# Designed miniproteins, single chains, continued (4), part 98

Each design is a single chain, and the fold is of that chain. pLDDT is the mean over its residues in the fold that is shown.

## One batch from the design tools (miniprotein)

Design m15616
Fold by ESMFold2-Fast:
Order: sequence, then structure tokens, then C-alpha cells
Structure m15616 (fold): chain A 61 residues (1-61)
Amino acid sequence: MEEVAKAVAHTLRAIAYELEGNFEEAAKSYREAAKHYRNSGDTEMAEKFEKRAKELEEKAK
């Protein structure tokens, strides 16, 4: 399965956790999505999700 498909799957999981208020798991899922976007060459998407993960990590403290 392609890296983009994995990135999308992790992104959907991250959104689900965020809607549940589980910011810790949402941040982890966004970081996994970002890694797969980087592997596929989608650097802008990777940076966007890395930033989102950092914001959620701050909320989870």
C-alpha cells in the first residue's frame, strides 16, 4: 500500500481522536501521518501535520 494511503488513514484516526478530546492520541496519529507524507514527498502536508501535532501536544499537558 502506498505511503499516501497510510498517511490518510493516520490522518482520519487523528481527527477521530481529536473529536473525542483525546489530544495525546490525536497528536501521535498526526505525527505518524506526517512521516508517511514525508516518505511520499508531500513535505508541505508533513509540515502542516507536524505543526498540528505540536499544538495538540501542548493541549494534552
Scores: mean pLDDT 82

Design m15617
Fold by ESMFold2-Fast:
Structure m15617 (fold): chain A 80 residues (1-80)
Amino acid sequence: MEEYEELIKKNPNNWEAWLNLGEEYYKRGDYEKALEYYDQALKLNPNNWRAWLHRAAVYYKLGDYEKAMEYAQKALELAS
């Protein structure tokens, strides 16, 4: 977690670091922070299907299956 936070401080336009930071918070069960960091990755790279897929996984964990399905569909469209 700290490693990716330092990387973002050096290069805040590194969408991969934002995505990886989101994954770390997701693994820790902090879904609110995970979404915040996935949103930053998507602001920098809105066609990043991985960020949409990870966003879908968070909403699935939160029990919001409609949003989970919507974002998973978006990821599939971008990956196809």
Scores: mean pLDDT 81

Design m15618
Fold by ESMFold2-Fast:
Structure m15618 (fold): chain A 83 residues (1-83)
Amino acid sequence: MSNLEKAEEYIEKGKEAYEKGDYEKALEYYQKALEYLSTDNSPEAKKLAAEAYFNMAKVYSAMGDLQKMQEAIEKAIELTKEL
């Protein structure tokens, strides 16, 4: 299994945890996805990293952490500007 496939798997696990209201576990899974993408400079890895950051922003929004939500959105936007 490639690092991209592992990242996609962890993004899906994060989404499932978010739907169950397990915000801490959702953030843990999105961070795992980002770890698999950390050394991959491909456009595909940047798109997946942006998706992970946007999903983290949704979690922070649900938790009421507006500062971390904004930081996650800004990271996602920066990644999409490079595509």
Scores: mean pLDDT 86

Design m15619
Fold by ESMFold2-Fast:
Structure m15619 (fold): chain A 58 residues (1-58)
Amino acid sequence: SLVEETRRAVREGDWEKAEELLRRAQAFADTANRTNVSEEAKQEAERIAEEVRRIVEE
């Protein structure tokens, strides 16, 4: 998962990868909000993006 990958990147000190994963998570949430997907899917995408952001921000 993006969350698990982000935790690994931060733990390993790979900040470039952590920033890339944060960008991917945010892009995923943005795409979900712009496409014809369920409200539950949009909420889950936003939740994933926020969790990734928290991990990167420590």
Scores: mean pLDDT 78

Design m15620
Fold by ESMFold2-Fast:
Structure m15620 (fold): chain A 60 residues (1-60)
Amino acid sequence: MSNEAGRILDEALKKLTEAKDPEERKKIAEDTIKKLVELGVPEDIAKAMVDSALRQAEKE
C-alpha cells in the first residue's frame, strides 16, 4: 500500500505488539490518531483505523 496512512498504521501496529501495558498502548494509539488527522484523515475515521489496528495487535 503506497498510501502514507497505511504506513503510519503499519508502524503503529509494530509498536503496539511490543507494548506490554495498557497505558503505553493508549499513548501509541493517541499519537497515531494525531498523525492521521495531520495527514488529512477525519478524526472519526482515524479513530476507527487505529481501533482496528489495536484489535489486530491483541489477536497476535
Scores: mean pLDDT 77

Design m15621
Fold by ESMFold2-Fast:
Structure m15621 (fold): chain A 65 residues (1-65)
Amino acid sequence: DLFEELLKKGVSEEDALYAVYAKMVEDGIITEEAVINALTLYRGISPEEARKLIEKGKEVLKEVE
């Protein structure tokens, strides 16, 4: 489980969550638009903020390879 592996490496729960979403988008499991939609509806953030969080998740994912 990627989320648990990131937590074991000292990544925060929030950063690990966005890294998991970024990985799911990269693997074609879910679209980036679907993640943005879910974050705007569930977390009440703007689409622009949702995109920034996905980008942060991509950077976290790159660090753990």
Scores: mean pLDDT 78

Design m15622
Fold by ESMFold2-Fast:
Structure m15622 (fold): chain A 68 residues (1-68)
Amino acid sequence: DLEELLEEARRAIEAKDKETVEKLIEELQRYLAENPENVEALRMLGRGYAVLGKYDEAIAYFEKAAAL
């Protein structure tokens, strides 16, 4: 369920729980492999990578979301 995954990701990002954010990034990437144009999942990946200090990856996902 994408909605539940996004809620878990939001909570982990708010808490700056980097270990949980890394696991949720993997789950979101698996979701996007099947649903490549899901704007909410792309934005959430951008936010997750930003929390991890991986700004190049964060920017890439935000740009993909903005192009849709």
Scores: mean pLDDT 85

Design m15623
Fold by ESMFold2-Fast:
Structure m15623 (fold): chain A 60 residues (1-60)
Amino acid sequence: MQEEIDREIKEALLEITAAVGLLAGDSPEQIRAEVERTAKRLGVPEEVLERIKAWIDEKA
C-alpha cells in the first residue's frame, strides 16, 4: 500500500510538472528535460517517465 501510494504521488508530480510547462508555453523539449530531471531526482520508474513523455508529445 505505502509503495503504491508513493508511486502515484511521484507520477502525479511528473504530470503536474508537464502541465505547468505546457501552460507556461515551454517547448516540448524543455518540458521533457524538466520531467526527466524531476524523475531522476525522485527515482521514478522508466515506464512512468516514458508515458509522461508520450503525453507531452500528444498535448504539444
Scores: mean pLDDT 77

Design m15624
Fold by ESMFold2-Fast:
Structure m15624 (fold): chain A 93 residues (1-93)
Amino acid sequence: GEEEARRLLEEARKLLEELKKETDEKKALALAKEIVRLAREAVRLTDDLEIRREALEVALEASMIALKKSTDKKLILEAIGLALRAIGELLDL
């Protein structure tokens, strides 16, 4: 429900702060994937448009940070994929 969605979004935001400090590109992408997973689960658990929008915005921000930190082509492509999906889901709100 909404309470679980808010808890997951709060957890995703805490991981986003860790992601901002991460210097290893593989660990940064792994953190971004976990943030995106938590954000998507939050969206699944609630019909509240504001929580859903905020969760997808956090997912997009995490994806863009991972992209900025990536130098490896495979990691860059994975980060782009995460960002494009978050954009698509935001447009469908």
Scores: mean pLDDT 90

Design m15625
Fold by ESMFold2-Fast:
Structure m15625 (fold): chain A 60 residues (1-60)
Amino acid sequence: DTYERAARVAEEAGREALARGDYLEAAEHYESAADFYERAGDLERARRLREEAERLRSLA
């Protein structure tokens, strides 16, 4: 599944940004991952990533 693969790549990029303390960049990657997971039909993972992205944006 192309969307699922894209979601995993974006989620990994988000984790790397978070590890560097780049909260805004991490939030943007998690938002992208959530959109891809939603398109892939993984609504629960999409919702959780959007919640995490919102939290990270508040820290940026």
Scores: mean pLDDT 87

Design m15626
Fold by ESMFold2-Fast:
Structure m15626 (fold): chain A 97 residues (1-97)
Amino acid sequence: KVEEYLKKAIELAKKGKELTKDDPELVRMFEAIEKAVKRALEAYKEGNKLEAIIDLTLAQMIAELGRRYAERQGRKEVAEVFKELSDALAKAIKEIE
């Protein structure tokens, strides 16, 4: 289940980048989330649960900041992608604990 949630998060981050090519700040947020989730997946596979939780918590914080930024910009679809990211990351953290 953990790997499924993390793979879903990576695909959501990629989708977010495609939707936001016109906004470099949003692209950077999705890239940061993707990198953190990939690091967490690697840490989890190596048995480093603490490092995985730290990286996923960072990704979740960026997703929440991105959701608020997208809402202020009127980008509802992008805000929904960030919300789905936060939800998937929260589920992954719960399964790792």
Scores: mean pLDDT 88

Design m15627
Fold by ESMFold2-Fast:
Parts: sequence; C-alpha cells; structure tokens
Structure m15627 (fold): chain A 78 residues (1-78)
Amino acid sequence: MAEEARRLAEAASAQARALAEQARAQGAPQEVIDTLEEIARRLEELARDPNVTLEQVLEAIAEGDKRLQAYAPAIAAA
C-alpha cells in the first residue's frame, strides 16, 4: 500500500519535473516554472516517506492542479 503511494508520487514528481523543463524551454513565466518545481519537490518528499498514504499523494496532486489552473490563461496564450 505505501509502496503504491510512493510509486504514484515518484511518477507524478517526474512528470512535474518534465513539465518544468518544457515550460523553461518554451519561455513560460518564471512563476509557472517555480510552481512546477515546487510541486515536483513536494511529491519527491512524499515518495521518500515510508509511511506516505495514497490520500496524501492525491491531495498533493490536486493542490498542484489547482495552482496550475490559476496560470491556465497564460499557458493557453503561449
């Protein structure tokens, strides 16, 4: 159970890192890049926690999605 939660956190953090790299390459606003890197860092921390729950990982992903939605108009304009 905790291993499944950690695997999800690892996959999500890798995706957030890849998105941050892509955003940087495309000249996205620094705030978007910083937000993606912060999301990746939090998910990396959860992936290293032997007692992490699936709920904690899903909450972190949902919070990240909400933060990125605030930048959706800027991303869509790019």
Scores: mean pLDDT 77

Design m15628
Fold by ESMFold2-Fast:
Structure m15628 (fold): chain A 91 residues (1-91)
Amino acid sequence: MYLEKKDYEEAIKEAKKLLSLNPESAKAWYALGTALLKQEKYEEAIEYFEKAIELDPKFAKAWRNLGEALEKQGKLEEAKKYYEKAKEAEK
């Protein structure tokens, strides 16, 4: 649907602007990854979630969404490992 697609495109545009100003923003990388995950662009989403966890290894939501993207690609064993890392990051 055009409205939902436009919302994701606007979110991506704003996140990219934020990253140009502050490339160390784990939250901005996570937001960009989440928008791509919603668009079913799993490979790109994974790369952005990996950047978020490199900047903030305690970012449990980024680990969880990385697992979800891998699960959507059929990589169930890898997804399970990242879900466990998300649980550990919450501690």
Scores: mean pLDDT 79

Design m15629
Fold by ESMFold2-Fast:
Structure m15629 (fold): chain A 67 residues (1-67)
Amino acid sequence: SVDEIAERLVKEFGLSYETAKRAAKLAVELIKLGYSIEEIAKFLVLHYGLSEETARRVAELAKEALK
């Protein structure tokens, strides 16, 4: 779920829960729309100020959650 992804991002990267939840929700929706991990990571860097490493991890967790 989005909440499980957000909790993991808080634990692994020290993000605020609100930022993690919004990033996770957006990443899940973008995966559903057919965007690549790389495209989603770039979007999260630009709009949420996440590092490339953190942004890529958000996108990967979102893709895994949809399996």
Scores: mean pLDDT 84

Design m15630
Fold by ESMFold2-Fast:
Structure m15630 (fold): chain A 86 residues (1-86)
Amino acid sequence: SEAEELFNKGMAALAQGNYQEAIEHFTKALELDPNYSQAWRNLGLAYLRSGDYEKAIEAFTKALEIEPTPEGRLNLKRAQEALQQS
């Protein structure tokens, strides 16, 4: 699907450390499929790595609402801790 293609572009950008590009691709994927849990989680990772901790918390929370995972809970905790230390 177009959402999966955008997600894959986001993943490639994320792997290269191009966080703003990753954010743009994941956001477009989520416009097409708002329940795309993996896109929410990786959007959160892109925000976390770019230092936007508040948006990382929002994205990880949305991912957990759709698909609760142990990894998602740890990512949310990491973003919350980073925000408190910033």
Scores: mean pLDDT 90

Design m15631
Fold by ESMFold2-Fast:
Structure m15631 (fold): chain A 60 residues (1-60)
Amino acid sequence: SLEEIRAQFEKELKKAEEEFKGLPDYVRLAIKAVIEGMRAFAELALERGKKIDPKLLGLE
């Protein structure tokens, strides 16, 4: 499901954050910004999937 895909994606992002914990503050901030952007994209994709209306696909 889309929820399962999102859960796996979130797990991967968390792992990335942990791997960069020892880096300088400005690098961690930059990585956090990228990860937040990826999370926003994943949420948008999930929301888009849930808004697929059969009517919009030309189905009754």
Scores: mean pLDDT 68

Design m15632
Fold by ESMFold2-Fast:
Structure m15632 (fold): chain A 75 residues (1-75)
Amino acid sequence: SELEKRLLEEPEELIKKGKEAFKEGDYEKALEYFEEAERLAEEALLGGPPKELVPRYEKLLEEAKRNRKEALEKL
């Protein structure tokens, strides 16, 4: 559905914005984006997305957690 596509796009876009902020040296802003992406991916997984999308959400969650840790280490 369009809603499910938008729900997946939101954490993907937040990870992208977080990476851009990290590249610019704005580690606090990067951390905020990665934390929000992590929250949305966790929320989506708890909601029981289509089985085909579960690996995509799990990948996004892992990427968000990894990038959040890197941003936090820079603070």
Scores: mean pLDDT 82

Design m15633
Fold by ESMFold2-Fast:
Structure m15633 (fold): chain A 95 residues (1-95)
Amino acid sequence: SKKLVEEELKALLVAVKEGMDPETLGLYVAGLRNDEAAGALLKLLMNPEELAKKAAELELSEEERERYLERVRRKAREFRELLERGLEAAIERSK
């Protein structure tokens, strides 16, 4: 829902004024630029507990679950680094 995204944005704006960390800001900015689903995906990728729950729902073997989680953790790390770099570039460009 767009209204839920707008409410999160208002809270984020207040947090930014109070010194929110750049990584969290990067994730939110990336989600907003694409859509609500992208934001939800980024939150999921950065949350190991939610990833573990999703892996359990897939009825994977222990070995398959381990490989799945490792692959997703790797992609989450790569995504984080790209978002941080992109946000830094966007901030510089906004000056």
Scores: mean pLDDT 54

Design m15634
Fold by ESMFold2-Fast:
Structure m15634 (fold): chain A 70 residues (1-70)
Amino acid sequence: SNTEILRKMLEESPANYGALATFLSEYGLPEEMIEEVAEELKKLPERQQQYLLSLLSPEQRAKVEELLAK
């Protein structure tokens, strides 16, 4: 599943902006991975965070932005 692929990618390549950008642009963000992806985004520079957020749906972007504020 897309969720399993994303989880494995985050485990094998933490803070890998390029791989995460490619995955999100092709498959979107699985709802069950919102918290894990938000934690990975916290590790990235602001420019990369902004780009990845731009790949999300408005609803998912709002949820991730809320988690980033914590």
Scores: mean pLDDT 80

Design m15635
Fold by ESMFold2-Fast:
Structure m15635 (fold): chain A 58 residues (1-58)
Amino acid sequence: MTVEEAEAFAREQGLPQPVVDALGLAAEEGWDREELERIARTAGLAPENRAAARELGA
C-alpha cells in the first residue's frame, strides 16, 4: 500500500489529520495493507469520531 493510498483510505474513514499522517508513515515503513485498513476502520468506528462525522455529514 502506498502512502497516498493509506492517507486516502484514512480520510474516507473520517479520521483526523494526525491519524491520517500516522497511517501514511506506517505505509511508508511497509506495514501490511490489511492491518492498516483494519486500524483505520476501527478508529473510524470510535464514538468520538462517529459523533463528529454525524454532525458534519448532516
Scores: mean pLDDT 70

Design m15636
Fold by ESMFold2-Fast:
Structure m15636 (fold): chain A 86 residues (1-86)
Amino acid sequence: MKLIITFKNVTEEQKEEIRKYAEELKSKGYDVKVEEKGDTVTITIENASVELIIGEILRAIGLGLDGYEVKIEFKGDTTIIEIDLS
């Protein structure tokens, strides 16, 4: 399945952490694309496992409980997560 995670209002330190995470996912055999546009970072995973998707949904819910703005959408076989880190 496809997983898209968008982080908004990221710091340079958070960008470095997101880049490292993307490289770890690539090392595990995931097809990962990273797009950076100003303070927004989008990770697209074309071949996401159900376990990875569930893990990222739970992470996003945790951030929402910590007071960040989080949006989760399902569009067919694509899971879309948006996290505002402002």
Scores: mean pLDDT 88

Design m15637
Fold by ESMFold2-Fast:
Structure m15637 (fold): chain A 70 residues (1-70)
Amino acid sequence: MKYVVQVLPDGNVIVFNTDTGEIYRMSVRELAEMLGTSAATVSRAIRQAKPGVNTYTIGGNEVTIVKPVK
């Protein structure tokens, strides 16, 4: 599946499922469970993401991570 994930300043995420059109506000742990992976894998992807738009493959899913540019 394809997801767009916006990282919030509080460390939570807004997740847009592009296949279903659904939007969720959740923790990194809940996102990891949704993607069928570990919270450590998702946390590393978010930590390594540059400010702006970054695309990763996580748990066989295409995940676009959007971080604040400041």
Scores: mean pLDDT 79

Design m15638
Fold by ESMFold2-Fast:
Structure m15638 (fold): chain A 57 residues (1-57)
Amino acid sequence: GSSLKKELLRAIGEVLRAIGDLFQAELEGASEEEIRRLRERLEEAKKRLEEIEKKLE
């Protein structure tokens, strides 16, 4: 129902924010450690989104 839709929207928002943060860090010349952490955050957000998508099938 409505709760699952809210979870989906939050997960999509997390992925979009993670992508934006990664792009900004690359533009600013952030450290390799920071870039790596941001990539890990993006992968975690993507996994959460995939799990929610499975519940919508």
Scores: mean pLDDT 83

Design m15639
Fold by ESMFold2-Fast:
Structure m15639 (fold): chain A 72 residues (1-72)
Amino acid sequence: AEEARKRAEMAARLAAEYERKAEEARAAGDELAAETFAALAELARAGVSLSDTPPELVAKAEEVAKRLEAKA
């Protein structure tokens, strides 16, 4: 079964994307976005599903998404 390996690869790619977004946010001075993306990268790397993600982190991610939409 290759499914576990494929999921791990997808998790690694997702974690890398969140790490890049965290670095970009940090460079832009958006500490909340940087912390949120860094935390999401850690969880993605660990293979934690969204349903197992701490509610406070989900709330922060939603807040970041709303702020980014408002700025666009």
Scores: mean pLDDT 71

Design m15640
Fold by ESMFold2-Fast:
Structure m15640 (fold): chain A 65 residues (1-65)
Amino acid sequence: SREEKAEEIKKALLEEGASERAAESVAQAVLSGDLVTIRAALHELKEAGYEKAAELVEEVLKELE
């Protein structure tokens, strides 16, 4: 489910050193189901170097497209 993916992404972000606030923000973007919002979050994750979380967000986008 999208909820399970959001939780997995949050855990990956925390493991990669992101703050709880940043992890929550990305999880909310994923839960929104809005492609523009999710793509924006993916761009920010790649810029910040959160590669594992970025890979999981790409899986969500593939499922929604």
Scores: mean pLDDT 82

Design m15641
Fold by ESMFold2-Fast:
Structure m15641 (fold): chain A 78 residues (1-78)
Amino acid sequence: MKLLITDKDTGFSIVVDASATVAELIQRIKEESTASEEDINLLVAGLEALDPDGKMTVGEFAERVKHATHVFGFEEVE
């Protein structure tokens, strides 16, 4: 399963496999984002605040935060 993740503060969106880790998501954001270094650092800090260990899967992260935050949107894509 793949998830479309949208950062509502920066407008950045990325499609990742739900079985990937949050640490892998952070790495892909750093590689694929066209946002400024400042905006990328703010997004990474937000993700690290929600999952400090980076060991959670993106799917588990999405299920945990979809009702707890207004910053991220999550949509299942095929």
Scores: mean pLDDT 73

Design m15642
Fold by ESMFold2-Fast:
Structure m15642 (fold): chain A 77 residues (1-77)
Amino acid sequence: SALVEEAEKLIEEAEELLKKGEVEKAARQYGRAVALLVKAGDIERANELGRKAVEKLEKIDPKGGELLEKEAVRELT
C-alpha cells in the first residue's frame, strides 16, 4: 500500500528528528504516519505506533504525546 509505504518513511524521518532533539517535528511526522495507517485501514498498527511514539517523545518533552495526537486528528479531519 502506498499509504503504508509513506507511513514507514515518515516513521524513519521522525526517529532521525528525535535523535536530533527535534521533538515537535518528530511528533508531527509520527502523527502523520498514524493518520496514514488509519486511512489505510490498519487501525491496530496505527494504535501501536501511536502508543510507542508517545512513549519515545515524552521521554524528551512531556508535551510530545499531545503534539502527536493534535497532528493525527488534524490529518484525519
Scores: mean pLDDT 88

Design m15643
Fold by ESMFold2-Fast:
Parts: C-alpha cells; sequence; structure tokens
Structure m15643 (fold): chain A 67 residues (1-67)
C-alpha cells in the first residue's frame, strides 16, 4: 500500500530529524486525501521544533483513524 509506505517514510524521517523527506511524504499523503494540509503542517512544525514524540503521536492517530 502506497499509504503504508508513505507513513513508514514519514516515521523514519521523524526519527532521523529529516524535515525535507517528511515534508515530501506528507505532501503526497495530502494529495491522496488521507490527511489534511493542517495535519501535515502540525507534524512538520513538531519535527522542526525537535518534538519528535509529538510528531509520532499525530502520525499514529492518523494511522488508526485510516485503518
Amino acid sequence: SEFQELLEEVGKAIREGDVETAEAALRKLVEMGVITEEEAERILEAVRAGRYDEAERILVRIHVENS
């Protein structure tokens, strides 16, 4: 599933502090209609702030709500 692959890519990027990779994958998730622009921006803001735990919590909620 492209959705699952993109979620894994975002999760890895969050753990590595790779904002550019996280942004690219989140943009694709928004284009697919799985997440909103607002949700993507919240995750990116958390990653940029070094709040990786918060970014991962948002990502887990998105995964659960789309399962």
Scores: mean pLDDT 81

Design m15644
Fold by ESMFold2-Fast:
Structure m15644 (fold): chain A 97 residues (1-97)
Amino acid sequence: MEELRKKIRELVLRAVGLVIRAIGLELDAERLEKTDPEKAAELYRKAAEDLREAARLYREVAELLKEVDPEEAEKYEELARKYDERAKELEEKAEKL
C-alpha cells in the first residue's frame, strides 16, 4: 500500500501539471485566434497533447486502484474520459483556424 500510494501520488502530480499547462496554452490560444490564427492552432494542438497525456496518466492511476478502491478508480476513469473529450474539442478548434 505504501509503494502503491507513492506511485499514485507521482502519477496524479504529473497529470495535474499537464492539465495546468494545457489550461495556460488554451487561454493563450484564445487570445491569438483573431490576430495570429496559425499560432493559436499550434497552441490548441499542444494543449490537446498535454490533456491526452494527462488522461493516459489518470487511466494508469485508475488501473492501479481497481482492486483496492474501485470507487476511486472509476472517478479517475471518468476524469480521463473528460480530458480526452476536451482534447478532441481543442483539436477541432485548431482545424477550423
Scores: mean pLDDT 89

Design m15645
Fold by ESMFold2-Fast:
Structure m15645 (fold): chain A 63 residues (1-63)
Amino acid sequence: SALEEELIRRLQELGVSEEEARRLIELIKQGDTVTGRVAIAELEKVGDLEAAALLRELIERYA
């Protein structure tokens, strides 16, 4: 989806591999909201509020 593609691009800009980004998305889609919330907190710490917002949207779709 466009949301997932944008998230992957943003995470890669931060040094996350495509494989790791796709793994994070799959964990969230499987209901691992704890891992998703930890990732949001880390993105907010580094100041990437746009990536944090996209990840929050993904969690809300699969929660």
Scores: mean pLDDT 80

Design m15646
Fold by ESMFold2-Fast:
Structure m15646 (fold): chain A 105 residues (1-105)
Amino acid sequence: SLTQSPASVTVAEGDTVTITATASEAVGDAVAWFQQRPGEAPQLLIRNTSQRAPGVSSRFQGSGSGTTYTLTITSVQREDSGTYYALAYGLSPVERGQGTRLTVV
């Protein structure tokens, strides 16, 4: 299984936010992070635990090993509001987290 926390978080513009995904077994680097803004399709942010997708701001950082994986967003901007999903593609079956809703005020 893949558990994601927190389910929702509200932060001020300029803050740092941390989202954690915990896998039931080791998945190596096989973790991706996606952003879904309201009214938009999900967009890939991070693949292979820590590799940013082309065009993604350096404010988005992925890290983790073993069973614990983290997405950190620094200097949060209003446009970062949306839902963030972890995907553990090293699990069988592939598991997606339930999502974290980020609200920027």
Scores: mean pLDDT 85

Design m15647
Fold by ESMFold2-Fast:
Structure m15647 (fold): chain A 78 residues (1-78)
Amino acid sequence: SLVAQADQLVALGEQYEAQGDYVSAAEKYREAGDLYAAAGDTARAAAAYQKAMNALQKAGDDEGLAAMHEELERRYGG
């Protein structure tokens, strides 16, 4: 299922965070958020996107953080 695939991506993101690879962690959390959203699980999608944004903040990736904020406003701002 999409939810099970997203759960695996969250676990992989957590592994990247444990290694200090916040950029890869953010990428996996974003992918998980997209899959949760596709499954209609908006609460888990929001949580995964928040994890991605937190990881981008830890990475110092201001451009990536801004791009993600813009994407979330496009998806949930209406």
Scores: mean pLDDT 86

Design m15648
Fold by ESMFold2-Fast:
Structure m15648 (fold): chain A 76 residues (1-76)
Amino acid sequence: SEVEGLLAAVRADPKAEAMARAAWELIQERGRDATTLREIAERAGVSLGTLYHHFPSKEELVRAAVALAAAEEALA
């Protein structure tokens, strides 16, 4: 499925996983609207350009973050 493919791609790339995890953490701390791609890149330790290469939009990054979080909850 699309979600399974996205999750597999995120987990295959340590930078993508770090960005998805950073996005989830920031959204939990301050909410989606207050969270910027720049702040996610800074927390993940990547450049904003690297973030845009993996996730062209905030919505795509949020989808990856939700998929990762849901999969980790299912394994807990």
Scores: mean pLDDT 81

Design m15649
Fold by ESMFold2-Fast:
Structure m15649 (fold): chain A 64 residues (1-64)
Amino acid sequence: MEAVERAVELAREFIRLARELGDEELTKAGERMLRSAEQLTDEKEAELGIEYLEGAIEALRERL
């Protein structure tokens, strides 16, 4: 449960950063990731999503 909530939180942060960068393609990718995160029922899949999103968010922050 906590991992799913964290994945959703990170997907929202990714969308926020993508919008701040003006990258429409990344914003749409983030929206897809958010929908996937909201549908997660497996904790292991949520943990993998968290790892991916944390790395992606760090990369976006470096571009700001």
Scores: mean pLDDT 80

Design m15650
Fold by ESMFold2-Fast:
Structure m15650 (fold): chain A 78 residues (1-78)
Amino acid sequence: MTPEEIELDAELALEQMQISVAKRFIDKATEEDLKRLEKVIERLKEIAERTKNPEIREEAEELIEEAKKLKEEIKKKL
């Protein structure tokens, strides 16, 4: 893994952490949490576009799908 790919992998881990926090507090989720998830999805798309590592790209794409599902579940509760 190149230094650039290590950096992208670290960014991916931070976005995964934000999704995990949102899941943990889903019953208390607000409209601000929806905005946060939209930003997470945007950043994950940037990671997927910038990476040349297929594993990082696949993980980013999976997290995008997970964040989108979480966003829809929160919307149903608001």
Scores: mean pLDDT 82

Design m15651
Fold by ESMFold2-Fast:
Structure m15651 (fold): chain A 80 residues (1-80)
Amino acid sequence: MEDLSQRLIELGGELAELKQQMQQSDLDPETRQQVQDHLQQGEDHLSQAARALHDGDLDRAQQHLDQAQQHIQQAKQTLS
């Protein structure tokens, strides 16, 4: 539980960093929308992971953290 909670905090911080990077970036509207979509999906999965951790469902929490990480990585790749 502690390790998954730490991962949730770390991914949340990375998501916040990417939101700031997007704000500072000169992106065309298409690319901006793609980044926003990935960040929104990442945020939704982080919210579900937090709920699963609260419920003690470690398997579900890990699945949502894995999904959040994938969307965060896609946002990073689109911003590069």
Scores: mean pLDDT 85

Design m15652
Fold by ESMFold2-Fast:
Structure m15652 (fold): chain A 56 residues (1-56)
Amino acid sequence: SEEELRRALDELSRAGTAYVLGLKTRQEVDELIDRARELGAPEEVIENARKGIDKL
């Protein structure tokens, strides 16, 4: 649902900060990206998230 997608995107945004701080693994962030994709996130949003993490 749109509500589930919004919650997944909010969690992914917070997970990026946690990853930088060493509080989440790359695998955990990748799992959140996959969840957002399954819920219907546009491919552009998924690619931007992956590029952001890859630059860290």
Scores: mean pLDDT 78

